# Designed miniproteins, single chains, continued (3), part 46

Each design is a single chain, and the fold is of that chain. pLDDT is the mean over its residues in the fold that is shown.

## One batch from the design tools (miniprotein)

Design m9576
Fold by ESMFold2-Fast:
Structure m9576 (fold): chain A 72 residues (1-72)
Amino acid sequence: SLLELAVELVRAAAEGNGKKARELAEEIARMLGVDGDVVTREATRAYLAVQDGVPVEEAARRLVEALKARAR
């Protein structure tokens, strides 16, 4: 699901796995028909929220909501 991919993306970013994070962001961008830069910007926002103590699953939910709004 989109939420599962978003959770994996946020975890990869939090772990410093830039290669996996880029691959997941590109996959999500293709699925939603949005620009990869949009996914990268929202993923960065989610990653910063995790660094500020937001749980990964909550940050991923916010990421999905933001991307769905952009896909319309």
Scores: mean pLDDT 82

Design m9577
Fold by ESMFold2-Fast:
Structure m9577 (fold): chain A 77 residues (1-77)
Amino acid sequence: MEEEERRRRLLEEAERLRREALLYEASGGVYLIGSAAYRLAGDEEKAKEYEEKAREYFERGRRLREEAERLEREAES
């Protein structure tokens, strides 16, 4: 296996995971905005539901970002 090919594959996978993480983070942000809007409207139940959804999306994005960082570190060594 060529060292450049190995590094390139790791970086390509890391970039894919980073893009996927951004999509989850963006979705989480939308749910946070929705949660704030529902709180202002006095709908605490929906606000809580949207906040929990945001948390789920942010957690998934964080895990994907951590995996991308692991692959990036492996590519550097």
Scores: mean pLDDT 86

Design m9578
Fold by ESMFold2-Fast:
Structure m9578 (fold): chain A 102 residues (1-102)
Amino acid sequence: SEKEKLEKEIEILDLVIEAAERIIEALENRDYEAAVKVWVELVEKLVPDEELRQRARERAAEMAAALAKLSDEKRKEMIELLKEQVEELKKKKEELEKKLKE
């Protein structure tokens, strides 16, 4: 069903938006382990490939350490890019919700 497909796409967008907002909050607090944990949880929920899920789990500590080495300027740039992406995803969700009401 077209409605079922739209509902599933909206559900996925909600998960991605929520994860991105949690990552932004963690990065603003310099909680890099929390930021990576949210990303790994999102990969576990959305990525069907077991090898990619396992790779995400194995690289979590390395990714958190790499984020911790970012300058304040680079961290702020990353936060602003993520905020911009969240706004684009929210617009996409609104478009899909409008189609669901048709």
Scores: mean pLDDT 88

Design m9579
Fold by ESMFold2-Fast:
Structure m9579 (fold): chain A 68 residues (1-68)
Amino acid sequence: SEELKAELKRVVELIIKTYKDLPFEQIKERVEQAVDALLAFHGITDPEEREELREFALKYAEELYKKK
């Protein structure tokens, strides 16, 4: 849902702000862990949907990281 995507963006923004001085690979790991936890909390179990939302969050994280 659009609301879930907005929540994912907020979580990504918090991670980027908190770990701004870390290499992106370490930020990526933290984003993946946070996304997996959030999706599990919302009961999202379909592998295809989980992968789509993970990719969405990682693309957003990369865009924010490059703009810092």
Scores: mean pLDDT 84

Design m9580
Fold by ESMFold2-Fast:
Structure m9580 (fold): chain A 84 residues (1-84)
Amino acid sequence: MELKEFIRDLLEKLDLTPRQKALLEKAINSDDIDEQVELLKELLKSATPEQREKLVNYLNYYILNSKDPEFQEKLKEALESLEP
C-alpha cells in the first residue's frame, strides 16, 4: 500500500548498495508493517551520512502525509533509533 510506494521511490532516488537494495526489496514484498519498519531501520543503520539525510527527509515527509497513526508511530521510533 502507501509504504510500498514510498519504499519503491527510495529504490529509485537513492544511490544504494546491493545489500541496501535487498533490504528495501524484502520490505516491499512483506505485508507485515513491523517487518517493513525493521528493514527500514537496518537500512538507516547501514546508510552513509548523505544517504541518511535523504532517508530522514523522506521518512519525515511520509510520516507527515501518512494517515495511518500506527505506522506513523513506528516510523518515528525507527528515526529515533538513529539518534546518538
Scores: mean pLDDT 70

Design m9581
Fold by ESMFold2-Fast:
Structure m9581 (fold): chain A 78 residues (1-78)
Amino acid sequence: SLEEKKRRIVAEAILELSKYILVPGEDAARIMRLVLEGKLEEARKVALETIDKYAPSEEQREKAKEIVDKAFEELKKL
């Protein structure tokens, strides 16, 4: 289903992000909810705010942004 595809993309992105930055459970849950509601711009904003708050270095921030960009490009194609 479309919902299963959205959940998979978001879950995989959060797992990948967690290799580089702390992703609080509240932020992860909010991103998932917003994506399922079709609020992609709001979901992306939450993800970027999490990166800005929890990325310990510029290099990790850049890598985290790449992960978010890839995930939202996949979501837009659904």
Scores: mean pLDDT 89

Design m9582
Fold by ESMFold2-Fast:
Structure m9582 (fold): chain A 81 residues (1-81)
Amino acid sequence: APISLEEARELLERERKRFEEELEEIAAKLTPEELADIEAKIRELEAQLERLRKEGAPEQLLLTGEAQIEAGRALLEEARK
């Protein structure tokens, strides 16, 4: 049977909650050294993205880089709570 939009949203909500629990577990297990490494990689990616922006890189590539930075920052923020 075709999945209703409502059922799809409920499945996504359950998966989001499971993902949040897994993210919390991952963040709780990160060492200070691993956190520092992730932060350093985010800063490197930020610098690279700024250079690409100045060089006139395609907007799609810039958006992809921004999304990666956002995901990394979210992980660091959860780990630091």
Scores: mean pLDDT 73

Design m9583
Fold by ESMFold2-Fast:
Structure m9583 (fold): chain A 69 residues (1-69)
Amino acid sequence: PLHEKIEFRPEPPSEGEIEAVKRLLRTLGVPEELHEELSRFLASLSPAFHYSLMSGEIPLEELLELFEK
């Protein structure tokens, strides 16, 4: 499962990193109500997990399911 592959950075993300991810999510057409939680979450991920996400090994749709209730 996706949650078993999630690895967080030891340091918290900066506001600049969070805002950069938020701008990317807007460009990708992600719903605006998810931008705050999803941007903070993605900016907190380890470099290894970030690389897996960027390489397309983890589909965006699968990641978005973690934030749907």
Scores: mean pLDDT 64

Design m9584
Fold by ESMFold2-Fast:
Structure m9584 (fold): chain A 89 residues (1-89)
Amino acid sequence: KKKEEIKKAYDELLKEVSDVLTPEQRERLRKILDNLIKQNKPIEDIKSAVVQAVLENPNLDEETKREILLKLGVPEEIVDAIVAALKKS
């Protein structure tokens, strides 16, 4: 059941970024998430890895990163703090 929840979050993430990521970038992200799911990592570790991948992606703008993080269930206060930190960098 936990894997079903992660797969749904993964599918939502791909839908959100499909227009801003190249097919090659989407395939890389898909493989990373697929490997984490296959290794039966705890949902917290999978969410953390996805958040890190979103934050480290130079092709995503600030607003797109914010939207993806919110849809992954990261609290708005934390998302706003992360976005503010990225803007100052």
Scores: mean pLDDT 63

Design m9585
Fold by ESMFold2-Fast:
Structure m9585 (fold): chain A 83 residues (1-83)
Amino acid sequence: DAAARQAELEAARAELLAAGMHEEASDGGVLATMLNIYERRGERNEEVERKFERVQRGEEKVEEADRDEMDLLAAEELRRAAA
Protein backbone atom coordinates (compact mmCIF):
# COMPACT_ATOMS: atom_id res chain seq x y z
CA ASP A 1 0.00 0.00 0.00
CA ALA A 2 1.73 3.13 -1.30
CA ALA A 3 -0.31 5.45 0.95
CA ALA A 4 0.65 3.47 4.08
CA ARG A 5 4.34 3.51 3.10
CA GLN A 6 4.20 7.26 2.44
CA ALA A 7 2.59 7.82 5.86
CA GLU A 8 5.31 5.67 7.48
CA LEU A 9 8.02 7.71 5.72
CA GLU A 10 6.41 11.00 6.80
CA ALA A 11 6.22 9.77 10.41
CA ALA A 12 9.86 8.58 10.29
CA ARG A 13 11.03 11.93 8.89
CA ALA A 14 9.03 13.85 11.51
CA GLU A 15 10.74 11.80 14.26
CA LEU A 16 14.16 12.48 12.74
CA LEU A 17 13.39 16.21 12.49
CA ALA A 18 12.26 16.31 16.14
CA ALA A 19 15.57 14.64 17.13
CA GLY A 20 17.58 17.30 15.24
CA MET A 21 18.50 14.89 12.43
CA HIS A 22 16.95 16.95 9.62
CA GLU A 23 19.86 17.50 7.20
CA GLU A 24 19.33 16.10 3.71
CA ALA A 25 22.13 13.64 3.03
CA SER A 26 24.16 13.54 -0.19
CA ASP A 27 23.96 10.32 -2.23
CA GLY A 28 27.14 9.04 -0.55
CA GLY A 29 25.83 10.16 2.84
CA VAL A 30 22.67 8.06 2.40
CA LEU A 31 24.64 4.83 1.90
CA ALA A 32 27.21 5.77 4.59
CA THR A 33 24.37 6.27 7.11
CA MET A 34 22.92 2.85 6.26
CA LEU A 35 26.37 1.22 6.63
CA ASN A 36 26.89 2.91 10.03
CA ILE A 37 23.52 1.59 11.24
CA TYR A 38 24.32 -1.96 10.06
CA GLU A 39 27.76 -1.79 11.73
CA ARG A 40 26.16 -0.58 15.01
CA ARG A 41 23.81 -3.58 14.86
CA GLY A 42 26.73 -5.98 14.31
CA GLU A 43 25.58 -6.66 10.75
CA ARG A 44 27.37 -6.43 7.42
CA ASN A 45 25.53 -5.53 4.23
CA GLU A 46 27.92 -6.24 1.36
CA GLU A 47 25.44 -5.03 -1.28
CA VAL A 48 25.24 -1.58 0.36
CA GLU A 49 29.05 -1.54 0.81
CA ARG A 50 29.64 -2.28 -2.89
CA LYS A 51 27.00 0.26 -3.98
CA PHE A 52 28.63 2.91 -1.75
CA GLU A 53 31.98 2.33 -3.46
CA ARG A 54 30.40 2.56 -6.93
CA VAL A 55 28.51 5.75 -5.99
CA GLN A 56 31.74 7.34 -4.72
CA ARG A 57 33.41 6.49 -8.05
CA GLY A 58 30.49 7.99 -10.01
CA GLU A 59 29.65 4.55 -11.46
CA GLU A 60 26.20 4.35 -9.85
CA LYS A 61 23.66 6.68 -8.29
CA VAL A 62 21.49 6.50 -5.19
CA GLU A 63 17.78 5.99 -5.89
CA GLU A 64 14.83 7.49 -3.98
CA ALA A 65 14.12 3.99 -2.60
CA ASP A 66 17.60 3.94 -0.99
CA ARG A 67 16.94 7.32 0.67
CA ASP A 68 13.55 6.12 1.90
CA GLU A 69 15.15 2.98 3.36
CA MET A 70 17.83 5.07 5.08
CA ASP A 71 15.19 7.30 6.70
CA LEU A 72 13.25 4.26 7.93
CA LEU A 73 16.43 2.64 9.32
CA ALA A 74 17.49 5.88 11.06
CA ALA A 75 14.04 6.32 12.66
CA GLU A 76 14.11 2.68 13.82
CA GLU A 77 17.53 3.30 15.45
CA LEU A 78 16.11 6.39 17.16
CA ARG A 79 13.21 4.33 18.53
CA ARG A 80 15.58 1.58 19.72
CA ALA A 81 17.69 4.17 21.55
CA ALA A 82 14.56 5.58 23.24
CA ALA A 83 13.24 2.16 24.31
Scores: mean pLDDT 74

Design m9586
Fold by ESMFold2-Fast:
Structure m9586 (fold): chain A 107 residues (1-107)
Amino acid sequence: SMDEEIHKTQILMGVAAMKSSAQQTIQKYKLSKETIDLINQFIDLVRSVVDASLEELDEVEKKIQDTFQKIIDLLKKEKAPQEVIDEVKDHGKFADRMVKRKKEVLE
């Protein structure tokens, strides 16, 4: 449907923006390899929402939420600036909206 195509485009554009923003933040703040790997995993999980079936979405959502929490916990442990934590929280809100919209489109 038209709504499915629009939503796929929104996810892909958001993922591209997220990847670009994350690359800049990683370079500026010299984030740890462990944090970088988790951020990349989070971005890949958000991208996977594009192809997820309704049956797969609950598992994908849980993986997104679990990975998001690991990133936040690690950033706090590493004493990352609040700006970095706030950026990741904004990415988390975007991911939540994309999962919710995907469920609505597939109903």
Scores: mean pLDDT 88

Design m9587
Fold by ESMFold2-Fast:
Parts: C-alpha cells; sequence; structure tokens
Structure m9587 (fold): chain A 65 residues (1-65)
C-alpha cells in the first residue's frame, strides 16, 4: 500500500524500527518497547493513528508487553 511503502522509505521511522529490531535481537525487551513506542508516536504524527504503520507499531508493543 502507498502508506506502507512511504513508511519503508521514511529514514526517521526506519531508524526507530532498526533500533527496535536490534534491541529485540539483543534480548532487551524494555529498550525494544521504548523504540516501538517512539515509532508508534511518529507514525501517528505523520500518517495518523489508524494508519497501517501506527497499527503495526501498536501491535508490536502489545506483543512485547
Amino acid sequence: MEELEKALSDPELQELIDKMNEAIRKGNKEEAIKYAKQAYDLAVEKYGEDSPLAVGAKNTIDYLE
């Protein structure tokens, strides 16, 4: 979808996703949740709370908590 492709090309959002994945890989659940929440907030600000990006980030937070 256009919105999802836009997210994958957003360097600021991609940096937060990369940091979240790195924290998950290292087993640092608390740090992963921190970056997931930052990605969610940014996605809501730029694309809206009902955007696939915001929903995806929220689902990741819910899964990690």
Scores: mean pLDDT 75

Design m9588
Fold by ESMFold2-Fast:
Structure m9588 (fold): chain A 71 residues (1-71)
Amino acid sequence: MIVTEGGEEADKAIERAEKENIPVLVIPKEKYPDVLRFRLRGLKADGSPSIVKYLDPNLPKEVQEKILKEF
């Protein structure tokens, strides 16, 4: 499942995906430097693996497209 970050609908979709253990890729909004560091690594704040992954907006577009095709 792919969701764009920001807004109540996206937040609810992420919460349901985490509860139901459904892999989700989040396209982040422009600049969350403080929050993205561990999330871009596919980790929770405590360092454990997360089923919620964030697309790194600084990757080349060709790499971003490859990742999007996997979800």
Scores: mean pLDDT 65

Design m9589
Fold by ESMFold2-Fast:
Structure m9589 (fold): chain A 67 residues (1-67)
Amino acid sequence: SPSKEEILEFLRKKGRLDLAEFLEKLAEASKNPSDALPAEEEEKLREEALKLEEELKKAMEEIKKEL
């Protein structure tokens, strides 16, 4: 399986800076979780993350096929 760094570089190479930044933020959030967000803001962020996560999964599948 491709590593986070390999995926990140692939996304940047394809000009998908939005997904690359999202992946970096996601990784940093898992290292330093911030549970201080209000429930409403957390729901909004979660829905936005879900949308970007779907795009990220598609990119990961493309990386696997291109290997």
Scores: mean pLDDT 66

Design m9590
Fold by ESMFold2-Fast:
Structure m9590 (fold): chain A 78 residues (1-78)
Amino acid sequence: SKLTTRSQEQIEKELAKVLEILREVDPELAAEIEELLKQVDLSKVSSSLFAFLQSFPLLDDKLSAAEILLRELKKLVV
């Protein structure tokens, strides 16, 4: 389904799933993203970024996907 409105809770839920996956693959990168998230305004997460988060568990290259996520989250720092 297409989402026209996103709650911060929904974004946090998808991010939590991504971080659980990354902790198994690269715990240091997961920790870096967790620290960055403390500075990120989640209300600025676009529909495309939210769709990317929902797709993250299905992506074969988790490290390349995490690099993209880190780059996109840095744009949302307050």
Scores: mean pLDDT 78

Design m9591
Fold by ESMFold2-Fast:
Structure m9591 (fold): chain A 80 residues (1-80)
Amino acid sequence: SDQEQINRLLEDAEQALQLVLATPRVSDEEKAQIQALLDQLRAATTLAEVRRLWQRLYALLYDLGVELGVDIPLPEFVNG
């Protein structure tokens, strides 16, 4: 169901966020940007909105992982 996919994407996003936030080199500005996207993800009511916002979050987390040398466990993005 759409709700199950939303729940999985949110769960995966929260896990990735926790790993990034545990890294002391992440700036307050970067944390605020990531947190804002996660807040938007949590407020989203449709799977399409969640997928769009997750794609943006995924890109930011990937870039941060590369920059900081941190292995971020990014979920496989399944296109519907």
Scores: mean pLDDT 70

Design m9592
Fold by ESMFold2-Fast:
Structure m9592 (fold): chain A 76 residues (1-76)
Amino acid sequence: GLEEALAEAERLAALPPEELRALLEAAGSTTEDAVAQLEGLKELALEVGRAEGKPEVAERLVEAIDRAIERVRAAG
């Protein structure tokens, strides 16, 4: 659910750049593809948070995703 997604996003945002770069290479993902996927998850998080009555969890998830996007761009 949202809480599990938040925990994963916070984990990704906390990864050192070397580890994040290694994960992107292992996944065969480009920085652009990873960022596009994360941006899509932000929109989904806000919609799910509204539907489930958990806007505060959705806001925290969006913030964690934004941090993960910055880390991906810095690692790429």
Scores: mean pLDDT 78

Design m9593
Fold by ESMFold2-Fast:
Structure m9593 (fold): chain A 73 residues (1-73)
Amino acid sequence: KKKEKLEKAKEHLKKAEQYAKDSREGSARLREEGARSTPVLGTALEGMAKGSEASGEIILERAKKRLEEVLKE
């Protein structure tokens, strides 16, 4: 019961960590492309980069909270 919850929470955290990493790498790529683009496109790509990074952080935070809740039992 507790062991199954812990294993699932760890699996979710591992997937969330990978997603957050991919989101950060993608955001860095978008920023680099934006810096070499027109001012209008550069602004749009910066906005997309910020959105992607924030989404990754939210998913990671949720996975961490779930693991902490299981461990607090």
Scores: mean pLDDT 79

Design m9594
Fold by ESMFold2-Fast:
Structure m9594 (fold): chain A 74 residues (1-74)
Amino acid sequence: DKELEELKRLLMEVYGYSEEEVEKLIERLKKEGLTTVEEIANTDVEELAKRLGISVRTAQMIKSAAELYLNLKK
């Protein structure tokens, strides 16, 4: 999916995550049915953290990257 590949790029280049860390996050997003950046951006931080089994801080960073992607798409 082009949107998830661009989200991966932003997490690595802007937020400093490793490729291995981002691949694991993308797989968890896909398993939870969160396959678009719009769905990710619209999910509550606490819900996202719980569903992915990650910290609230990491969920906030993922949402920030999704929101950045949506802004760049304009």
Scores: mean pLDDT 80

Design m9595
Fold by ESMFold2-Fast:
Structure m9595 (fold): chain A 79 residues (1-79)
Amino acid sequence: SIEEEIRRFEEEVERMVEAGASAKEIAEKVREAAEKLKEMTAEDKQQVAVAESAIELAEAIIRDPEAGGRELRAKRAAA
């Protein structure tokens, strides 16, 4: 499911941030995950908002990996 893919993506990015991965490495991983999520939403409009939220978070992490990591943790706590 899209939710399962988002969960795996969030866990992987969180793991990379905790491991001290470079901004470039995190950005590359995030880009790959965002593209996959876009493809998965093509047939289900109800999942678009969830995928768009994940893509937005991904773009935030690309711009500022440290701040993006904090936002990811906050969103996971709220879910």
Scores: mean pLDDT 67

Design m9596
Fold by ESMFold2-Fast:
Formats: structure tokens, C-alpha cells, sequence
Structure m9596 (fold): chain A 101 residues (1-101)
């Protein structure tokens, strides 16, 4: 439904917002290579979630989950205080994955 599609897009926007908030907090603690890796992972998660939503293919949401988990590991290793943000990101990506199955 249109309402269901709107809700999924809101979940994707929240994922991107929370990942960017975590990125801002950890960025000063990242090496140049880690900074590039973090930026690529954030972009990959958002892109894959957009593709999953548009195509209804859960494989893209599964890729987004893997990339989000990799970002969460990197971010929490640098600043453990971002762990609640990362747990919420993983929860939201899993919710999108369940809807796209």
C-alpha cells in the first residue's frame, strides 16, 4: 500500500540520520582510511535500502544489514557511547528486511 511504502521510506531516512549522527561523533577518532570506509558503508547502506524498497528484493536489504553491522563495529570500537544508536540502526534495517521479504 501507499501508506506501507511511506512508512518504509521513513525507516530508511531514520537509518541514514542515525548513521550520520554516529559518524559525526566518531569522525575525529578515525584514520583517513577508516573515515573513507565509514563514509562508503553509510552510502552503501542507504543505496541498498533504496534498491530493496523499490525492487522488493530482500537480498539488497541483507547487504544493507551486513554493511550496517560492519559500520556499527567500526563506530563502537572508536566510541562505545554510539552503541545505542548502532543498536537502533540494526533494529531498523532488520525491520525493513522483514517488510521486503
Amino acid sequence: SEEEKEKIEELREEVNKLMLEAFKRVAPKLSPIELARAAILIAAVDFNLKVAIRTGNPEFAEEALRDAEEFAELATSKDPSVKPLMEKVIELVKEILEITK
Scores: mean pLDDT 88

Design m9597
Fold by ESMFold2-Fast:
Structure m9597 (fold): chain A 96 residues (1-96)
Amino acid sequence: MRETLVQLAEEVLRYAREGRYVVAGGTAAELARLLAELYPEFAQELSQIALDLENAQKQNDRKGLAQSLRRLSRVAEKLGLDEVARLLLEASKVVE
């Protein structure tokens, strides 16, 4: 599972670097939903982040995408998923 979380975060960063913001946002929303299933204590916050990521991709809102990626990175950091947090934070900087 940890490998899958890192791979999804790496895909978010790769898509962001390629300028594929819709796919990056969708992949990040999938990661947020998977984390909500694995960490029920953060499920409400993660589900809201997933919805915000889905809305940002539909509205072509790059600033909203970057903000939601930073929020997801902070939750990952609280969960001790340091590599996931680092990759998502880097993706947020690329999107802005």
Scores: mean pLDDT 87

Design m9598
Fold by ESMFold2-Fast:
Structure m9598 (fold): chain A 88 residues (1-88)
Amino acid sequence: EAQRIADEVLASLEILAKKLGVSVEEVLSEEGEERLLKLVREKAAKVLEPEKQEEVLAFAERWLRLARLAREDPQALLEEVRRLEAEA
């Protein structure tokens, strides 16, 4: 069910893009990733302790990678999710 996981990730991406006032294509670009990570870092610094800031940034980076896989290669997304489950 690679497509179901991809659809779920893409729906989340669309919600995020709408909240940021940008297109999905912009969020998935290298420049969009840099802007998103900078925004996450700035927001996290205002409300979270340093160790939690690192966790949120790492999560955001992984999520963007998964979002790209969901759009370009749902099968690769499924394999990546399976690898993350095996590590847990």
Scores: mean pLDDT 74

Design m9599
Fold by ESMFold2-Fast:
Structure m9599 (fold): chain A 73 residues (1-73)
Amino acid sequence: PLELARRALEAIEAGDIETALELIRELSAALPPDLQQALTARFVQVELTAKDEKEFREQMAAVVREVLAELEA
């Protein structure tokens, strides 16, 4: 899961949203149920609150960084 989170963050930073979403789906499936549920809820919130593509990318990067920090702890 750590490698998937890093690759997803790289894809977001490169602007490759399609690849980032695929990696996030794989990451979600590899996480424990509680973290999977939290990630899904955060992802839905980003879709509902992001007003433009830049804000969407910034918020998605923040969510993936939070997951990465949890996995590295």
Scores: mean pLDDT 76

Design m9600
Fold by ESMFold2-Fast:
Structure m9600 (fold): chain A 72 residues (1-72)
Amino acid sequence: MRKPLSLEELLEFIKNVLNLPSPEAITEANAPQVVSLLERVAGLPAGSIAPAAVLDRAALARAVEQINALRR
């Protein structure tokens, strides 16, 4: 995926791929799966994204910006 993503598009994508009831259902239990999904989408090795980054909406928005920048 090379097109830039918005935070809302990313949250909906995570919800749909992980079959979550809502984007707000991202918890510490789901964080490793969310991290793995983002790393796979970005083509990054395991451990490139901190699990804590997906639990904070602002940190998640920054991760989206970094993924979009890295894929350029």
Scores: mean pLDDT 68

Design m9601
Fold by ESMFold2-Fast:
Structure m9601 (fold): chain A 87 residues (1-87)
Amino acid sequence: MEKEEEEIIKKIEELLGKEAAEQVRKELKEAEEKLGEEAKKMALIYADAIVGGKLEEFAELLNEQGIETTPEEIREAVEELKKKIEE
């Protein structure tokens, strides 16, 4: 998991820059501290889906686990994250 976390952060740094990677790292740490290890795992899967463009597959996975979401809602969350990085 730690190795997968670093690989995802590195891909984010390559695509969006160092500041974006640091912001994601901070949000993952806050998710783990507030919501526990499972929240961090979900956030990492989410980040990997963003980087890989597999938003539809990720939405399906969440629906199978009883979390109602759509690829559109995931995409909107990504756009909000990008706006925070650009501020």
Scores: mean pLDDT 65

Design m9602
Fold by ESMFold2-Fast:
Order: sequence, then structure tokens, then C-alpha cells
Structure m9602 (fold): chain A 55 residues (1-55)
Amino acid sequence: LDPALIKDVKVEKRGGVYVATVTVEGEKDITGVGTGPTPEAALKAAIEDAEKLLK
């Protein structure tokens, strides 16, 4: 995934976990969502989710 394609990043704390939403710009904007025990883990999961949607 090209970091230049990441248009928007949101990280929210929901109880004991973090939920990250990453919007990737392309032919159509794709939104990846990830959850994790830390903001970094949630962001990584969201990016991986977005990469799967691009394939």
C-alpha cells in the first residue's frame, strides 16, 4: 500500500479496545476498519483490511 493514498485516519477508543478507520484514495475510495488493544495495533489492522479490499 502506498502511504500517499491514505486520505483520512480516525482512531477511537471504545471501552477497552481501539477502533481505527483508514480511508484509502484510489479509483474509488476504500475504507479499512481495524480493532486492537492499542492505537497502533488498530491502525495496522485497518491498513491490512484496506489492502485486502484493494485486491
Scores: mean pLDDT 77

Design m9603
Fold by ESMFold2-Fast:
Structure m9603 (fold): chain A 93 residues (1-93)
Amino acid sequence: LGSGSREDLAAILQGTTDLIRELVSRGQSLSPLGADDAADIAVEAARAGVPPELLRELAKALRDSASVATSPQVKDALLKAADTALSAARAVE
């Protein structure tokens, strides 16, 4: 127990990326809690061995979310989450 399927984690990662992209298309940023959750998903997905391209797509979505954030605290949380996703991608290359 504790083996999340690589396929399930890839689907969760993709769904998270799509949600962030949809919010950005509406001029909305992800919350700081949502940024932390996205970073946690990236780390778990990397441990499961998902393709690094999916982690890079999440990082891009998080950076795009940061660009529409009006609060410096929200922007910082999103940029930290993006850096975590990029580091996770590098760890599985």
Scores: mean pLDDT 83

Design m9604
Fold by ESMFold2-Fast:
Parts: C-alpha cells; sequence; structure tokens
Structure m9604 (fold): chain A 100 residues (1-100)
C-alpha cells in the first residue's frame, strides 16, 4: 500500500495500479477495499483514463456508500479546477452525477 502510493507519486501509474488492485483483492474490510478503489480511480483519472476511473468510483460507492463518494468527488473536482485541470474536474463531476 505504502509502496503503491510512492510509485504513483513517481509517475509509475501502471505499477501503482497493480499494487492497489492486489491490495483490494486481498482486503476483507469493505472500508479498506473502498479506499483502494478510490486510489485506483484517482490514478486512472490522472493518467487520463476516465472510463476506468468511473468504473472504480462505482465500486468505491458500493463499498463506502454513494453520499460519501459523491462528496469526495465534488471536493476533488473543485480542487482540480482551481489547479487548471478542467478535464479531471469534469470527469469527477460527471461521475458524481452518475452516482446520484
Amino acid sequence: VEEARKLAAQGKFDEAIKLYEKAAEESTDPEEKGRYYLNLAHVYAVKGDFEKAREWLKKAAEALGKDRVIRQLIGAAFLYRWEGNDKVAEAYLEAARELA
């Protein structure tokens, strides 16, 4: 988990994805599993794979609850928009609408 976070910070997105997927598969705690799904969605969104990002966000909503994930997506979208990353912001807002 810590290793996956470091890999993502280094731009090694594919390696980070493999570790998060393994961690999610091995986890039996829905809260922990949902957190890994959110991390997977984030890595895919940063890569520009918004379709895969939405797939993982749907799984996160099933594990953590829709309202919680929607609030996190709206907050993240505002942050990305202020940083000038409109495409990631739009993808997060679109995912929030699909979950609502």
Scores: mean pLDDT 79

Design m9605
Fold by ESMFold2-Fast:
Structure m9605 (fold): chain A 100 residues (1-100)
Amino acid sequence: KKLSLEEIAELHKEFFEKLKELVEENLDTFSPEAQAKLKELLERGEEIIKEIEENGVTEELLRRFHSVLGQLEHLIYTEGSEEMKKKVKELAKEYQEKLS
């Protein structure tokens, strides 16, 4: 399935917004170190979205975005609750199916 860069960017943004909501609702359940890293990753994702909106989509911005999404998932799988991990797995599966 051949997606445009713009379609891939929208899928990354949709997945990011859902992960952001989950993290913000459960932030206090993470260690202080993980909370700081999650906040940093959410800020990086927001910066990438702003760059895409201002300057257009590039493969470099999509690679950076994908890296941020992967780091958010990893941190949730490491310290998140079992319920949070289950929700993230379902969201990641939906995201991967749409990218295929």
Scores: mean pLDDT 85

Design m9606
Fold by ESMFold2-Fast:
Structure m9606 (fold): chain A 69 residues (1-69)
Amino acid sequence: SPTLTQLRTLVTEALKVELPQDLTPETVSTLTEDADTLLKAFRLDSTPKNLTRVVDLAIDMYRLDQKAK
């Protein structure tokens, strides 16, 4: 899916800046799936703005999950 490829790129770039210690294939795959799920759940068009928003939200959710563990 072109959308999934774009989300994976955005997740990778966001993790490089925000959470470089968590930049693993597993984390990238999980956050990409989470971002895609959010995009579908909110019925958002695959615009660059919406893709960035769901990636940012997926990372925020990941940060909360890490604090709970």
Scores: mean pLDDT 86

Design m9607
Fold by ESMFold2-Fast:
Order: C-alpha cells, then sequence, then structure tokens
Structure m9607 (fold): chain A 62 residues (1-62)
C-alpha cells in the first residue's frame, strides 16, 4: 500500500537523521504525485528524498 511505502521511507529518513520538517514536506510531495499519477513529480520528489538521506547520513558520520 502507499501508506506502507511512506512509512518505510519515513523510517529510513529517521535512521539517516533527516530533518523532520523536510522529510514531512517531501513525503507529502511523494503522496500527492502518486495520487495525481504524475510520474515526473514522483521521480523528482524521490530524487530529492534520496539526496537528503545521503547528505544526512554523511553528516552523521564523525
Amino acid sequence: SLQAVLDSLRALGKQAGVDQSQMDTLLAKIEEAYRNKDQKALLQALQEFSELVVQASLKNQA
């Protein structure tokens, strides 16, 4: 389900140390794009989420 996917992405973002407000904003964009069947917006939001996860993960390694 969409909710299970969003929950999994939220868990990943928390593990990586992504800012909660940025995470909530991108997850909302992903949900909206999915509901609107907007493939371009969906891929763009997923790309932005991936970049935040990578950046947060690297910053949290001392």
Scores: mean pLDDT 83

Design m9608
Fold by ESMFold2-Fast:
Structure m9608 (fold): chain A 99 residues (1-99)
Amino acid sequence: SGVAVSGGGVVTAGGSVTVTVTVTGASGKVIVTVVNEKGRITAIASIEGEGTYQVTLKAEPGSEDGTYTVLAVSTAGVAKGPPVTVVGARITSATATKV
């Protein structure tokens, strides 16, 4: 069993960016955390069960620019995704949809 995070990109105020979380085997509940450049958690999504999930990160206007890190945390361990670059904004929500 394992968890992987892929995707990322650049997002500005009012936009969204999608990361893909793949859950293989009996990982149980996976908590997706979005962490800003200062180490603060700004958004959380919960997923459960095997499969591929699209996690949509929404950016609101703000001055929390920088490189955000997406972490998928489970009993199987921690998976780190590629960076998300945020400009003129802050990420305030994460919504997971199974594909």
Scores: mean pLDDT 84

Design m9609
Fold by ESMFold2-Fast:
Structure m9609 (fold): chain A 61 residues (1-61)
Amino acid sequence: GIEEKVEELLKKKGSNTLSVEDAAEIAVEQFGLDKETVIKVLRKAFGSNTISKEQFLNILG
């Protein structure tokens, strides 16, 4: 599921946070959403270019 993809990406990058671009790519793959729209929504919601796994999963629920 989406949580497993998030955890795998964080492990690959050695980071505790996702870039909004990486988060948007996961959302596109899972939900077929427009990548640019998701990036804009995430930036507006969190006010930053990085988000935690928990923040990303919460906004998708």
Scores: mean pLDDT 79

Design m9610
Fold by ESMFold2-Fast:
Structure m9610 (fold): chain A 113 residues (1-113)
Amino acid sequence: SAEAGELVAELRALLDRLEELAKQIPDPKTRSVVLSMLRSLRALLDQVEEALRAGDRAAALAAARELYDQARGLISILDDELARKPDPVVEQARELARRIAELARRLAEVLAA
C-alpha cells in the first residue's frame, strides 16, 4: 500500500539519522552494540520491502513485528546506558529509537489490516 511504502521510507531515513548519531556515542562498547543492532534493523526493513515487492503480506508483517521488537530492545540498551552515564548524544539516539519503534508498530498495524 502507499501508506506502507511511506512508513518504510520514513523508517529508512530515521535509521540513517540514528546511524550517524550512533557514531558519536562516547562509550566504544555501547557504540559498537548500537551500530550492530542498527545493521539488524536495516536488514529487517529490507526484508519488509522485499516481501511487499513480492506481494507476500504475511512475510512483510512478520518482518515488521520483528523490526518493532528489535527497536524496543535498542531502546532498552540506550536507557541502560543513559542511566549509567547521562549523555546528550545517547538521549537523542533514544528519542530516534523510540520514533523508529513507533513507525514499526504503525507499519505492522497497516500490514495486519
Scores: mean pLDDT 91

